# Designs tried in a protein design run: designed miniproteins, single chains, continued (2). Part 98

Each design is a single chain, and the fold is of that chain. pLDDT is the mean over its residues in the fold that is shown.

## One batch from the design tools (miniprotein)

Design m7409
Fold by ESMFold2-Fast:
Structure m7409 (fold): chain A 87 residues (1-87)
Amino acid sequence: DVSELIAMFEAGDPELLERLDKKIEEYEKILGKEAVKKAEEEARKAVDEYLKENGITLSPEEYERLVKLATVILLGMELKKREAEEK
């Protein structure tokens, strides 16, 4: 699932943002709103630090896309961790 979204990001797929929003909604139903909020905060910090260190300025659209992708990656990792603990 996450690998497919990463491939879409690398390909510059115009549907990526919509797919990321849907995936975040799916993760919220499984992991809860607090897990999504934490992942978003961590993703935003990581993206902000990366941009600052490299002197990069992104458009609001590019920034949001990158933050949402990072959020989905973090949520996917948390889901795998919880699934391993349940089984």
Scores: mean pLDDT 78

Design m7410
Fold by ESMFold2-Fast:
Structure m7410 (fold): chain A 80 residues (1-80)
Amino acid sequence: GKEEAEKILSEGTGEAGRLAGESYRRGPVYFDEGRKKIQDLAKKAIETNPEYAEEIEKKAQETLKQLDEARAEVERRLAA
């Protein structure tokens, strides 16, 4: 149900955050891995809980936007 979808997303966002942190140390390629993981987890959560698809998509999009903004900042600093 909803709790299972929230757990999957919470675990995925935590792992994506860890990968984003690693990207500050090893390069922006890890942001791509984090982005893919968030997308894959969101798809799985929607397939399991289609009645919550809109809420899951919105949360995933917000998380992806934050990750993309963090990536742009890292790339900007590396280009300077």
Scores: mean pLDDT 69

Design m7411
Fold by ESMFold2-Fast:
Order: sequence, then structure tokens, then C-alpha cells
Structure m7411 (fold): chain A 78 residues (1-78)
Amino acid sequence: SIFGKDVAIFSLDTGDASREEVEAIVDKAMSLPEFKEADPNAEYSITMIPGGAIVTIETEAGTLEEVLKILKETFAKA
């Protein structure tokens, strides 16, 4: 259902990174205490494209901006 949920879709330039490497970065972000505090129920899906990935994040209503901040910071550090 879409009620009580926020969704964001964003593209990443991942270069030569595999799906498994992209998933590992997302899983690392989602395992952080601050991510779990923000939204313990967040879900994601990844679509690989040439030179990058499309990431879809589904969150509880009102937590999307905090979740996206943590994800983007985790990818920037990887």
C-alpha cells in the first residue's frame, strides 16, 4: 500500500561496481544505528544500468529525507 509510505527514486554513478557491491553499501547504510532510529522499516530495490544503478527507497511517511541523507552520505564514503 502507498498510504503512510514515502518513495524516492535516485540514480547513482557506480562505475564498474557490481549489484552485490551496491547492495552491500545500501545494507551498510541500513545497518547504521542512526538509520534504524530514523526508519527501521525502510525497504529498497536496485536496478542496474550501464555505469550505474537506480535505487528505489520506500519509507514510513515523514522519514524519507533523513533516510536519503544517511544513504547519500554512506555512498559518498564508499
Scores: mean pLDDT 77

Design m7412
Fold by ESMFold2-Fast:
Structure m7412 (fold): chain A 74 residues (1-74)
Amino acid sequence: SMSDEEIEAEIDEAMALMKAWVLGLPKKTRDVLAEVLRQGGVEKADFKKIAEELGISVATVRRHVKKLKELGLL
């Protein structure tokens, strides 16, 4: 069963992804955002695994994460 904390986290994830779409961010940037949030945020995310799943370099994942942090989405 989901706790109130888990429900709030899912709402926060959905809102961040919606904001990224409304801002017109590229699909790859949005894909990186989705993968980081699914893994529990930047502190828990495995950037090598995200890079493998998306077919990009770890350096590219880090650049997208930096951009997303500057936009307040991470």
Scores: mean pLDDT 83

Design m7413
Fold by ESMFold2-Fast:
Structure m7413 (fold): chain A 68 residues (1-68)
Amino acid sequence: MDALIQEMVEHGRKAIEAAKRGDEKAYEEHLKKFREALERLNEERRRRGEPPIDVEGSVEAVREEAQA
């Protein structure tokens, strides 16, 4: 689970960095991987009986930061 959290954070950060560089392809790829990591995290959380993380809200937060 910790590895999935680290993967999520890293892809979110790289998406924001790519957007600031104007690298649309890298931005889209890292944003996709950020969402995928969140979905995998939620699957593991469900297995543990933990509440899911808001995927759409988290993706939107990364998009807003990338547009700043």
Scores: mean pLDDT 82

Design m7414
Fold by ESMFold2-Fast:
Structure m7414 (fold): chain A 89 residues (1-89)
Amino acid sequence: SLIDKRFEEARERMEKLAQEAIDKINKSTDPEEIKKIGDEAHDEIARLAREAMTYLNAEQRAEVEAFYQRLKDKLDEAVNKKIEEIKNK
């Protein structure tokens, strides 16, 4: 259905934003920039998830929530790991 396609597109877009943010984090040497990249990516992904929630059924909303939490955890891990690497140099 059209809703199923929009759901899949939203997930792909969220994943792409997370992957691009992680790539930028790994290329940065500035802790403040790393935190900003993570925060901005989190805000954009949260916005996309919230928009998707307005047209999805309860089951699909649960899937988006789980997927969003997984991406958030990956972003937080990438930020923390990179900042620790910089501190240890």
Scores: mean pLDDT 85

Design m7415
Fold by ESMFold2-Fast:
Structure m7415 (fold): chain A 56 residues (1-56)
Amino acid sequence: SSSLISQGTSLYNQGVNLNNQSNQYRSQGNFDMANTLQSQSDTLFTQSENLFTQAV
């Protein structure tokens, strides 16, 4: 489904943005925020993968 692919792509892009923010906080020594954003990024990547799997 093109809808599932679109939703999966959106979640993947959101995950990439949060992962990049996590890396910025880690470089600043804010490990609590970095770990929180990394966890949220990982969740979005998992949700994206599940949507892509349903699309086939």
Scores: mean pLDDT 87

Design m7416
Fold by ESMFold2-Fast:
Structure m7416 (fold): chain A 90 residues (1-90)
Amino acid sequence: MEYSPELGKKAKETLVEDVEIAKELFPEIDFPSLEEVEELDEKDVFEFVVGWLERNAPLRDTLTVDDELKLLREIAEGLRKLVEEEKKRK
């Protein structure tokens, strides 16, 4: 999928909203702060989301709560790494 500014903006807006909800529902999962997520570049967020979806293509399958928690932890770890990479570029 080719990057566009519109898709990057939508991916970032969706990710910020999803992280906010996940932090409220699963406070035990170590997500980056909303401020750290909002500081991420839209293209980096787009590439992260697309890459995650490509690796986890059967998202349409019925997931148990334990499967969902595992996926959320993997997303949190991926986002933390992305935040750390962007901080190293400064």
Scores: mean pLDDT 72

Design m7417
Fold by ESMFold2-Fast:
Structure m7417 (fold): chain A 66 residues (1-66)
Amino acid sequence: EEIEQGVFDIALGVARILVEKGDTEGAIELLANVLKRFGKEELAQKVAELGKTDPLAAIDYARKEL
């Protein structure tokens, strides 16, 4: 759990950096793929849907749910 949470924290940080650099699609794809890899399929789908209109809100939503 602690190691898994650390991976999520890193993914959230990297996704935010990608959004700041203008790679919003890459940020959401990275975050959704990490969530799916660790069994958070429903959260990954929600992040992908929300990320189409508001990538920063999608990242914040994932952080709140993790």
Scores: mean pLDDT 80

Design m7418
Fold by ESMFold2-Fast:
Structure m7418 (fold): chain A 81 residues (1-81)
Amino acid sequence: AQATVDAIVAETRARIEQAKADGEAELKSRVENAKKKYSGKDKETQQAEIKKVENETRAELDRRLGEIEGEGVRAMLDAAQ
C-alpha cells in the first residue's frame, strides 16, 4: 500500500537526518583531536593530517548514508510487491 511506502520513506529520512547529525558531531570531534595531536607539528603537516581526518570521516558518513538509503529502497520494493 502507498501508506506503507510513505511510512518507510519517512523512517528512512529520519535515519538519514540522525546519521548526518551524528556524522557532523564525529567530524568535529575528530578534527579537534587532530588539531590537538598535531599542534606541535609544522603547518603543512597539521593541514595534511586534518584534511585526512576530514576526508576519512566524510567517506564513512557517505558509506553509512548509502547503506541507510539502500535499506530504505529494499524495504519500499518489498512493501510495493
Scores: mean pLDDT 83

Design m7419
Fold by ESMFold2-Fast:
Structure m7419 (fold): chain A 83 residues (1-83)
Amino acid sequence: LEEEKEDLLKFIDKLIQRARELLARSTNPRVQQDYERLIADMEKLKGEAEKAETREQVHDIGIKAVALSVRLVGLEEEERLGL
């Protein structure tokens, strides 16, 4: 459990760092706002992961973290397309 929890926290931290880097490089104010919202969601999920006491909670949070990673890729693609 603790190892899975540690891995999840490291994964979320990497997502936050990536999102912050992309936000800093973004030139589109609309996409910047979407990155800020995504970072807020990631920070909230990190707090939930830190408080997780069961494997089931870690698993559920992990699924949400994957969904946030997909949203991040989507924002990168939107910016690539000049949206």
Scores: mean pLDDT 84

Design m7420
Fold by ESMFold2-Fast:
Structure m7420 (fold): chain A 56 residues (1-56)
Amino acid sequence: MSLEELLAQLDSGGRAAVGMAAREMGEEAGIFLGELLLQGDSLEKAGKAVAERFGM
């Protein structure tokens, strides 16, 4: 899934979080965070998974 397609499916909070992750850790980290959010994970749980995988 592209970053643009992912952002189109998220609410404003999810879009902000994905945008931040993409800027700080790269587009792949943003996509991973957004996919977790679309699967029903909380921002806290998704953020922790991204931090463990991408070194945040």
Scores: mean pLDDT 78

Design m7421
Fold by ESMFold2-Fast:
Structure m7421 (fold): chain A 61 residues (1-61)
Amino acid sequence: SMKEIAEKIAKALLLISTLDPRMTDEELEEIARTLGIPVETVRRMKEDPELARRAALEELE
């Protein structure tokens, strides 16, 4: 449902604000599993939060 997708994106955006640049790949994989998104997406959010934010919003449609 749209509600579940919106909640997922909201959690992803909140996570971006708390990401530590020193986080290990293992920690990023655990976050990806918890949110149910690909680890590649979480990794991109860490590298470029602005582009990752746009990509997350685009996936909402």
Scores: mean pLDDT 65

Design m7422
Fold by ESMFold2-Fast:
Structure m7422 (fold): chain A 63 residues (1-63)
Amino acid sequence: MSSEERAELIAERLAAGDLSVPAEATQADVALGAARYGEEKGASPEETERALTELSEQVRALR
């Protein structure tokens, strides 16, 4: 799975209320996914910031 595909999957999951991170996701994938969640799915800046914080912490735990 490419970085772009992981970012799209993250954005789709966030839009569905699913905060799970793909196993191979990087901090860059999470940042791009959260940005797409706001820009493409219409999430508020507050929602994208909360999602980014939560997913970034999950990526740190996976390493």
Scores: mean pLDDT 80

Design m7423
Fold by ESMFold2-Fast:
Structure m7423 (fold): chain A 84 residues (1-84)
Amino acid sequence: KPSEEEINEEVVESLARMARSITHTALEVHGHDPEELAETTKKILLDLGYPEERVERLAEAVRAGDSEAVGELIREHALEQVER
């Protein structure tokens, strides 16, 4: 019986944690090329209707191999959605 606020907080943190984990695993465990991963991610997110500016920032973080930055960008975007 969590409140809507508690659910929103848990969902936002879970999304950020998953994005960080997935990016780390793809780059460090599977050895994917950061440039190819960034371009593929950009294409998918643009096709899903994500804003171009947000997608560019996320692609830059992936290209840099910065899984922490990827998680933080996902958290930032998710928080903006729940504040509206």
Scores: mean pLDDT 77

Design m7424
Fold by ESMFold2-Fast:
Structure m7424 (fold): chain A 70 residues (1-70)
Amino acid sequence: SKEELELRLLLYRIVAGSEELVIEKLKEKEEENKDDPELVKRIRELIRQNEEARREVLREIEELERQIRE
């Protein structure tokens, strides 16, 4: 139903917003720890993983928006 698709869209938008906040906080930690190359490397990998996860969520949002628009 359209109502089910709209609920899924709401939930995915919340997830995308949470991922954005995580990425923002990781970027802050990267800057704070710029003098620790090993920690920076680990933080950058976490940023990369979270950016990939966010891209997947955004693709799902686009598909749901397409289905709702009809």
Scores: mean pLDDT 86

Design m7425
Fold by ESMFold2-Fast:
Structure m7425 (fold): chain A 69 residues (1-69)
Amino acid sequence: AFTQAEFDQFAAAVLALDPDRSGKVSVKDLLSKNDLSEKLRKLVEEADTDGDGTINYIALLEKIAQSLA
């Protein structure tokens, strides 16, 4: 499961990369963040199923939050 610290780090990173809150961020930009754990980086890589280089981070935030319980 993910930790609260990993959730907070991921949330901070995606909000910084998406100031308009469109719900989508670039995989490349996320993976360039040094604060992401290996587990979060793997989640981001796996979330780009369409290979278009963008992910819906709202769904990922929900998935991480559910794993905290």
Scores: mean pLDDT 74

Design m7426
Fold by ESMFold2-Fast:
Structure m7426 (fold): chain A 90 residues (1-90)
Amino acid sequence: VVGRFTSYGKVTLGVFTGEGAREVARLTKAAALEKGYSATIDFRGDVAFVNITGITAKEAAELTKEAAESRGYTCEVEVDGDTATVRCTK
C-alpha cells in the first residue's frame, strides 16, 4: 500500500494505491476522526481518496503509519514540503 498526502491550506488529500489501499484508507479516516479531525473517504476502483481537515500532510502520514501498524502493517514515511508518502506492507 502507498498513501500520498498533499496539504492544500486547511485540507490534506490522501491518495491510496496498491494492495490494502481500501483498508489503510479506512484506518486513516477512523484515526483522524478519533483525534477530532473531519475526514471523508471516497473509492474509485482500486484507488482510495481521504480528505482530512485541520491536519498537515506529515501529520496525516504519521497518523496513517500508527493506525496501519496497529493492524500488523510495517510502514515507512517520507516527507517533502507539503507532501508526505507512507508505504505500508503486511
Scores: mean pLDDT 84

Design m7427
Fold by ESMFold2-Fast:
Structure m7427 (fold): chain A 67 residues (1-67)
Amino acid sequence: GAAAEAEARRVEEAARRALANVRKHTPDNQEAIALYEEAIRLAREGRVEEARRLMEEGQKLALQDIL
């Protein structure tokens, strides 16, 4: 439905922004980059829950690289 499509688009946009941020600040964090790229793909397929889990894992790895 329209709500699910809007949520999938929102998650895709969030993943794209997170990917851009990691590439700019921690470009050697290949694990976080791969997770965000996969999250974009899953969100585009409407697999929103799986995309959200990969976003959470990517955020953890990005924070570990900064800390």
Scores: mean pLDDT 82

Design m7428
Fold by ESMFold2-Fast:
Parts: C-alpha cells; sequence; structure tokens
Structure m7428 (fold): chain A 87 residues (1-87)
C-alpha cells in the first residue's frame, strides 16, 4: 500500500538524517547508510529501493568530490521528510 510505503520512506529518511548528523566522518556515515539500506532492503518496495540507492550514490559522489556540499544534502533530506509528512 502507498500509505505503508510512505511511512517506511519517512522512517528510513529520519534514520539517514540521524546517521548524517551523528557522524563527523562523511565516509563512515556513508558506510553506515549502506548497511542501513541492506538491512531495510526486504521491507522496501523496488521503487523505494531504487530511489534510496540513487540518493546514496549522490551522497557518495558528494563525499568523494564535494564534501563541502554535505550540509546542503542534509537540508535536502530534511525537506524530503517535511514533504512526506505533509502528504
Amino acid sequence: SQEEDLEKAKKFLKEVLEILKSNDDPEKAVEKLRELLEEKKPELSEDLLEQFERMLESLEDLVKNNPEKIPEFIEYVEELIKHLEEA
């Protein structure tokens, strides 16, 4: 159901945000986020898995090439959570 997927998406994004804010090392944060995605994989729809995979790939690219943009990425995740809560 779309409602269940929405709740799962919100929960996952909140966990992503917590990991990003609690880790001073961006590379370690990415490792923890990859582990989180693998743990949640059986619970997520294929569409959500694809979206979260693309999100993590974008974050990995930022960590490697533009770590100064990580705060902007955190704000992006916060806005996603807000939009899902308003839906």
Scores: mean pLDDT 82

Design m7429
Fold by ESMFold2-Fast:
Structure m7429 (fold): chain A 96 residues (1-96)
Amino acid sequence: MLKVEIELKITIDSNGNVTIEAEAKFYRDGEFIGKGKAKVELGNKPLSDEGWQGVLNGLLVRAAEDAGFDVAELYQALVNGELEIEVKVESIEYIE
């Protein structure tokens, strides 16, 4: 069984520009195997629910690559119903 714990830090500037930083921890059968980080800058345009799903998927893939984790293994676990994903929003910060 594969588990991913992902923590998100969201920063919004005075112009409404959104930046998301993600840290993902990967576990196989309860054993910690690695962690990776990813960052995305979205600008100030609102996203649809499908757009947000695309952003989260992109962050997960990039964090997996950063961790040296096989993206194909993630996809196979998802298709087989053997992927557990836990998402936590760690902080939302407004900056000037």
Scores: mean pLDDT 79

Design m7430
Fold by ESMFold2-Fast:
Structure m7430 (fold): chain A 74 residues (1-74)
Amino acid sequence: MSPREKLEEQLERLRELAERLRESDPGLATFLRWVIEELEKGAETASEEQLARMTEQLEALIREVEAEAARRAA
């Protein structure tokens, strides 16, 4: 999978997380929408190396958000 394809997959996962959290955690949902917007802007001019780095950092963020969402659901 290319870094650009990976980023698009991750952005879709973030959109789903933001939608899921809209009712239970509107602050986190708003933050995730902001992150999506910033990443879309950054990806427009990013090199493949920069995209690969972004996807690695974003994977860490997604895991952290999923863990926080699970914690709040408990």
Scores: mean pLDDT 80

Design m7431
Fold by ESMFold2-Fast:
Structure m7431 (fold): chain A 80 residues (1-80)
Amino acid sequence: MKIKLVLEDGEVIEVEVPEDATPEEIIRKLLLALGFSEEEADAFIDALEALGELEDVAEYIREKGEVDGVLLKDALEKLL
């Protein structure tokens, strides 16, 4: 499955994830594609799990087939 990642400069990149990818795998691949470190991605995933939103966020991205990279960066900065 391909997910379109929209960057802050309007550039779009396609991130490939397995069709059976876990919520953590989806979010991790997107954050790494945005240039975040593995440690930052793990911290963001842990924060979403603590809020009970990890599965809902990943499912929403999977259903849409795209995500706003600016919103992801803003969310990470507010959570960390």
Scores: mean pLDDT 78

Design m7432
Fold by ESMFold2-Fast:
Structure m7432 (fold): chain A 63 residues (1-63)
Amino acid sequence: SKLDEEKKKRQEELQKEVSKLIGEVLREIGDEIDRDFNDVDAHRAVDRRNVERLRKFEEEIKK
């Protein structure tokens, strides 16, 4: 039915979004590891960005 087709499309879109997110996270982790061994200052900059992202996320939830 049309409803079942719509549900499948939504699940497929969510799977694509999750796959993209996982890919981005894996790339970011790789960058963090590489910078940690090659550039300590760059690693600290990544940590600071992650803290800022968490703060912004908390503010968004609170609204």
Scores: mean pLDDT 69

Design m7433
Fold by ESMFold2-Fast:
Structure m7433 (fold): chain A 87 residues (1-87)
Amino acid sequence: SSRIEKLEEIIKLLEEARELVLNGEPKEKVLEVVRKAYEIASEIDPGLAAVIKHYMEEMKSASREERAGMLEALIGLVRAELEKEKA
């Protein structure tokens, strides 16, 4: 699949993870969804994958509020990469 399709899939997974955080779902369930986003990023962008991995490690010890903020930051970063591909 194209880089654009994979970036859109990463965004959808990160938005799903954020909804899980906001709904009070267990941290392990949130991290499972973020791990899927990391696996896709690893196929197309090693730099993006490294950033997602860093946030995954941070999320293990973060509060719910901090996890939500981290996911918002990641979504923004991936959206910026998607915008570059469309330009």
Scores: mean pLDDT 88

Design m7434
Fold by ESMFold2-Fast:
Structure m7434 (fold): chain A 81 residues (1-81)
Amino acid sequence: MLSLEEVLQEAGKRLRELLEKVLAGELSPEQAAEEVRELMEWMLSQGVPEDLVRLLVRILARELEEHGLLETAALVRELAE
């Protein structure tokens, strides 16, 4: 079992890699949302609190909005509900 710190470090890395792929046009909005959903399920399976998982997803959605990726941001934001 990974420590919470190790899980959060890995989650942060995966979120950055996902953001980079979306910005490069390598992922459709639907593909990006699916990767975020899988990451959320993984974090929850590792014992990350739901509130923290939702916070990280909202941060990603905001970054996507700031880069003009509005469709992807909307789909990702819905996952944080």
Scores: mean pLDDT 83

Design m7435
Fold by ESMFold2-Fast:
Structure m7435 (fold): chain A 60 residues (1-60)
Amino acid sequence: MEKAEKVLEKLKGKLSPEAIALVRQALYETGGDMEAALARLEGRLSPEEVQIVREALKEV
């Protein structure tokens, strides 16, 4: 999934490795469905971290 890999690369400078691992897992579990992945991350990441992921998704 090209979009998922680009999102993860953008997050390497913005989130901890642990938070990036959660994003990677959510994207893998949803087959790269960005909206479903964000829904799974709600409650696992802080609201600020979720917003960082949303912003990265807009740039890919």
Scores: mean pLDDT 76

Design m7436
Fold by ESMFold2-Fast:
Structure m7436 (fold): chain A 100 residues (1-100)
Amino acid sequence: LSEREEAALIVAGTTVQEVEELVLNKEPEEKINEVIDKFVRVMREKFGVPEEVAEELRRILLETAKKARKLDEKEMKKLFKEARERVLELIRRTLEELAR
């Protein structure tokens, strides 16, 4: 991985974990939205992720958080694991394409 790609994946993985912890702790929707908004901004401004991809990342995390609130802890962890894989794959593909 390039240093830039590695940094983006670390930010993404950390953000998914932070959203999972906020949902687990039953934090308000506004706090979750703030974390996701900051993440999307960092992806766009620091890593050059296109707006359409940044909005897809937002959608994945918001839908995951909303669905997870209705699940038990075991099912929630599985859902966030799947969301993490989707987020990281989308970022990897996007940054690989931008490097060409």
Scores: mean pLDDT 87

Design m7437
Fold by ESMFold2-Fast:
Structure m7437 (fold): chain A 92 residues (1-92)
Amino acid sequence: MTVTGTATFSFTATTSGATGTISAILSDLNSGKVASSVSAKAAEKGSVLTATVTLTSNEEKATLKAAGFADELKDGKLTAVGQSTSTLTFEA
């Protein structure tokens, strides 16, 4: 299955070393170059991608779901304007 819709935004975890963009994650997933700390599943809608990002600490992890183009990060939540809501959750 191919992701046809894209969202491009950066995220920064409170624990250093866990930063990236959805476009980079998509490229790594499609090429099979995903690091063990990152996994994601593409939804059939093509504009929704769920990714799990492991923070630098082994106790913290994040699940990122991205959709649309206008996303903003607020306290572990990414809000896409128009189509879908994206959620980034942190677990200590």
Scores: mean pLDDT 33

Design m7438
Fold by ESMFold2-Fast:
Structure m7438 (fold): chain A 79 residues (1-79)
Amino acid sequence: SLDEMIEAYKNGDEEKALELWAKEHGLKDISQLTEEERRMLKGVLETLYEAKKGPDELVKFQKERYEKNKKIAEERRKL
């Protein structure tokens, strides 16, 4: 279930979370996931994990990500 995937991610077992997702979607194992799909799923699980802590924690997470992306964009403007 989604809750089991989030719990596995919370415990630092990202591979277990991906395996649970793959089985839910009828895939044999996580080797059937592309690199892009793995990154996308990890990002989703990270966001859902922060959301489970509460709205304030999600806002903090989104602000940190925004500031990091802003810094990258500013560095690119200098090139």
Scores: mean pLDDT 70

Design m7439
Fold by ESMFold2-Fast:
Structure m7439 (fold): chain A 86 residues (1-86)
Amino acid sequence: MEERVRELRELYEELVRAVREGAPLERLRELVERILRLGAELQANPDPEAEEELARFAEELERYHAEELERAVERLLPEAEREYLA
């Protein structure tokens, strides 16, 4: 579980970096898909320690990378809206 939490952190760090570098939408989507897949795996195998670590990580993201994450969501929103409405 620690390895999966670390992998999730690395994927978010890569997403933040990709947003900062102005990476194409396809790259952002690829990273988000990996994050969602790993998140689903963690959800399927509940571990209280992993949940605590993820909560701390979420606080770090909110504190230090909120702008980059919001920018990623804004860029992906039209695609997400289309999938949601379909």
Scores: mean pLDDT 70

Design m7440
Fold by ESMFold2-Fast:
Structure m7440 (fold): chain A 71 residues (1-71)
Amino acid sequence: ELTPIEKAILEAMVAAGVSEKAAKTLIEIAKENPEATQEELAELLAEKLGLSLETARRIVELFAKAVANEL
C-alpha cells in the first residue's frame, strides 16, 4: 500500500501524463534503491517495464519534481 506522500507523488505524476503503472513501479524502485541516482532509476525503470531509456529518464525527471514538492 502507498503512504499518503507516495499517493500524492503518484497523482502528480499521473497528472503530468505518466501511466499509473509506471509511476507506481518507479515509487517501488526508489524505495528499494534509496541511494540510486536519477540515471540509475531510469535504467531500472526501463528494464522493468520495457520502456526506452529516453522515456524512463523523462518519467524519473517528473518523479524528482513531485518528490521535491512533497519534501
Scores: mean pLDDT 83

Design m7441
Fold by ESMFold2-Fast:
Structure m7441 (fold): chain A 79 residues (1-79)
Amino acid sequence: GTNVVTLLLKLESIPDEDERNAKAKEVGKVLGLDEVGAKNLALFVAEDPNLPVQKKAEIVKFLLTTPDDKLQQAAQLLE
């Protein structure tokens, strides 16, 4: 939904790679991902070619099934 797109666009708009990766992991933890899931979210946002298609699909499914209130709260961390 719109909240997923907004969150991803905010993360992708961070120009510094290290800051973007750190913020993506922080967002992942707020959304309830474990350490591996948070790392995979950072790779997903970075469009890292080493992240398998199956793991990309798992991240998309997770974000689409996350409550809108949680997505909005995570997006506020980037403001």
Scores: mean pLDDT 82

Design m7442
Fold by ESMFold2-Fast:
Structure m7442 (fold): chain A 100 residues (1-100)
Amino acid sequence: SLEQRLQQFLARLAALRERVAAATTMEEVRDVADEFLAGVYLLASEIAEQAPEAAARLRALADEFVARFKRATTLEEMKEVVLEAIDRVEALLRELLAGL
């Protein structure tokens, strides 16, 4: 179930990436950023008992990007930060899957 949960979240990240590419306003990208953060925190909570170190790493990444999203002032900056956040979470999830 951990493997399936990580794979499902990877698919979700791919969908969020497409929404960032399609976004034409700050509001649209912020909606993606909020959904991304909610998803990462939820995933961390769901895997905390099975993989406490991985859960802590996901929370730390989410906390970093909460601060960075607040600092982004343009559509271009916000898109770049959200895509970087997706890339870093995807890399962590792929690392975890490779260790299973």
Scores: mean pLDDT 89

Design m7443
Fold by ESMFold2-Fast:
Structure m7443 (fold): chain A 56 residues (1-56)
Amino acid sequence: MPEEIIKLKAALDALQPRTVSQAEQIISMLDVPEERREELLELAREYIKKRQEELA
């Protein structure tokens, strides 16, 4: 798994965003290329969804 995805997952775990807008703000704080932000946002959406289901 690329370092960018590992960083994203760590940030999501620490900050626990509930919305796509919060995930976008988290991604904007990461040291990742702008071109990949949309792909990371899709991963963040799936991660948030999955984690909410697993924690319920």
Scores: mean pLDDT 72

Design m7444
Fold by ESMFold2-Fast:
Structure m7444 (fold): chain A 77 residues (1-77)
Amino acid sequence: SKEEELIREFGEEVGLGKSVTDALIRGLRNGASKEQVVRAIGAALDLPQEKIEEAVEILKKKGLEAALEYLKEEALK
């Protein structure tokens, strides 16, 4: 799916590692929400809770790609 492709590309760009990316994709295939996936990514990147909540708000307003771009910017600071 497009969401799986976005997550794989994101994982490569921020260096999450294949095992983490594969777990996120399995979660999505098993019915996890996009919000749950965004939260899991934020936690995997050791981001503060305030930044994870901001990514969730971006997800709700602009979609998954925009939320992932925000998480990438915060991870690569």
Scores: mean pLDDT 86

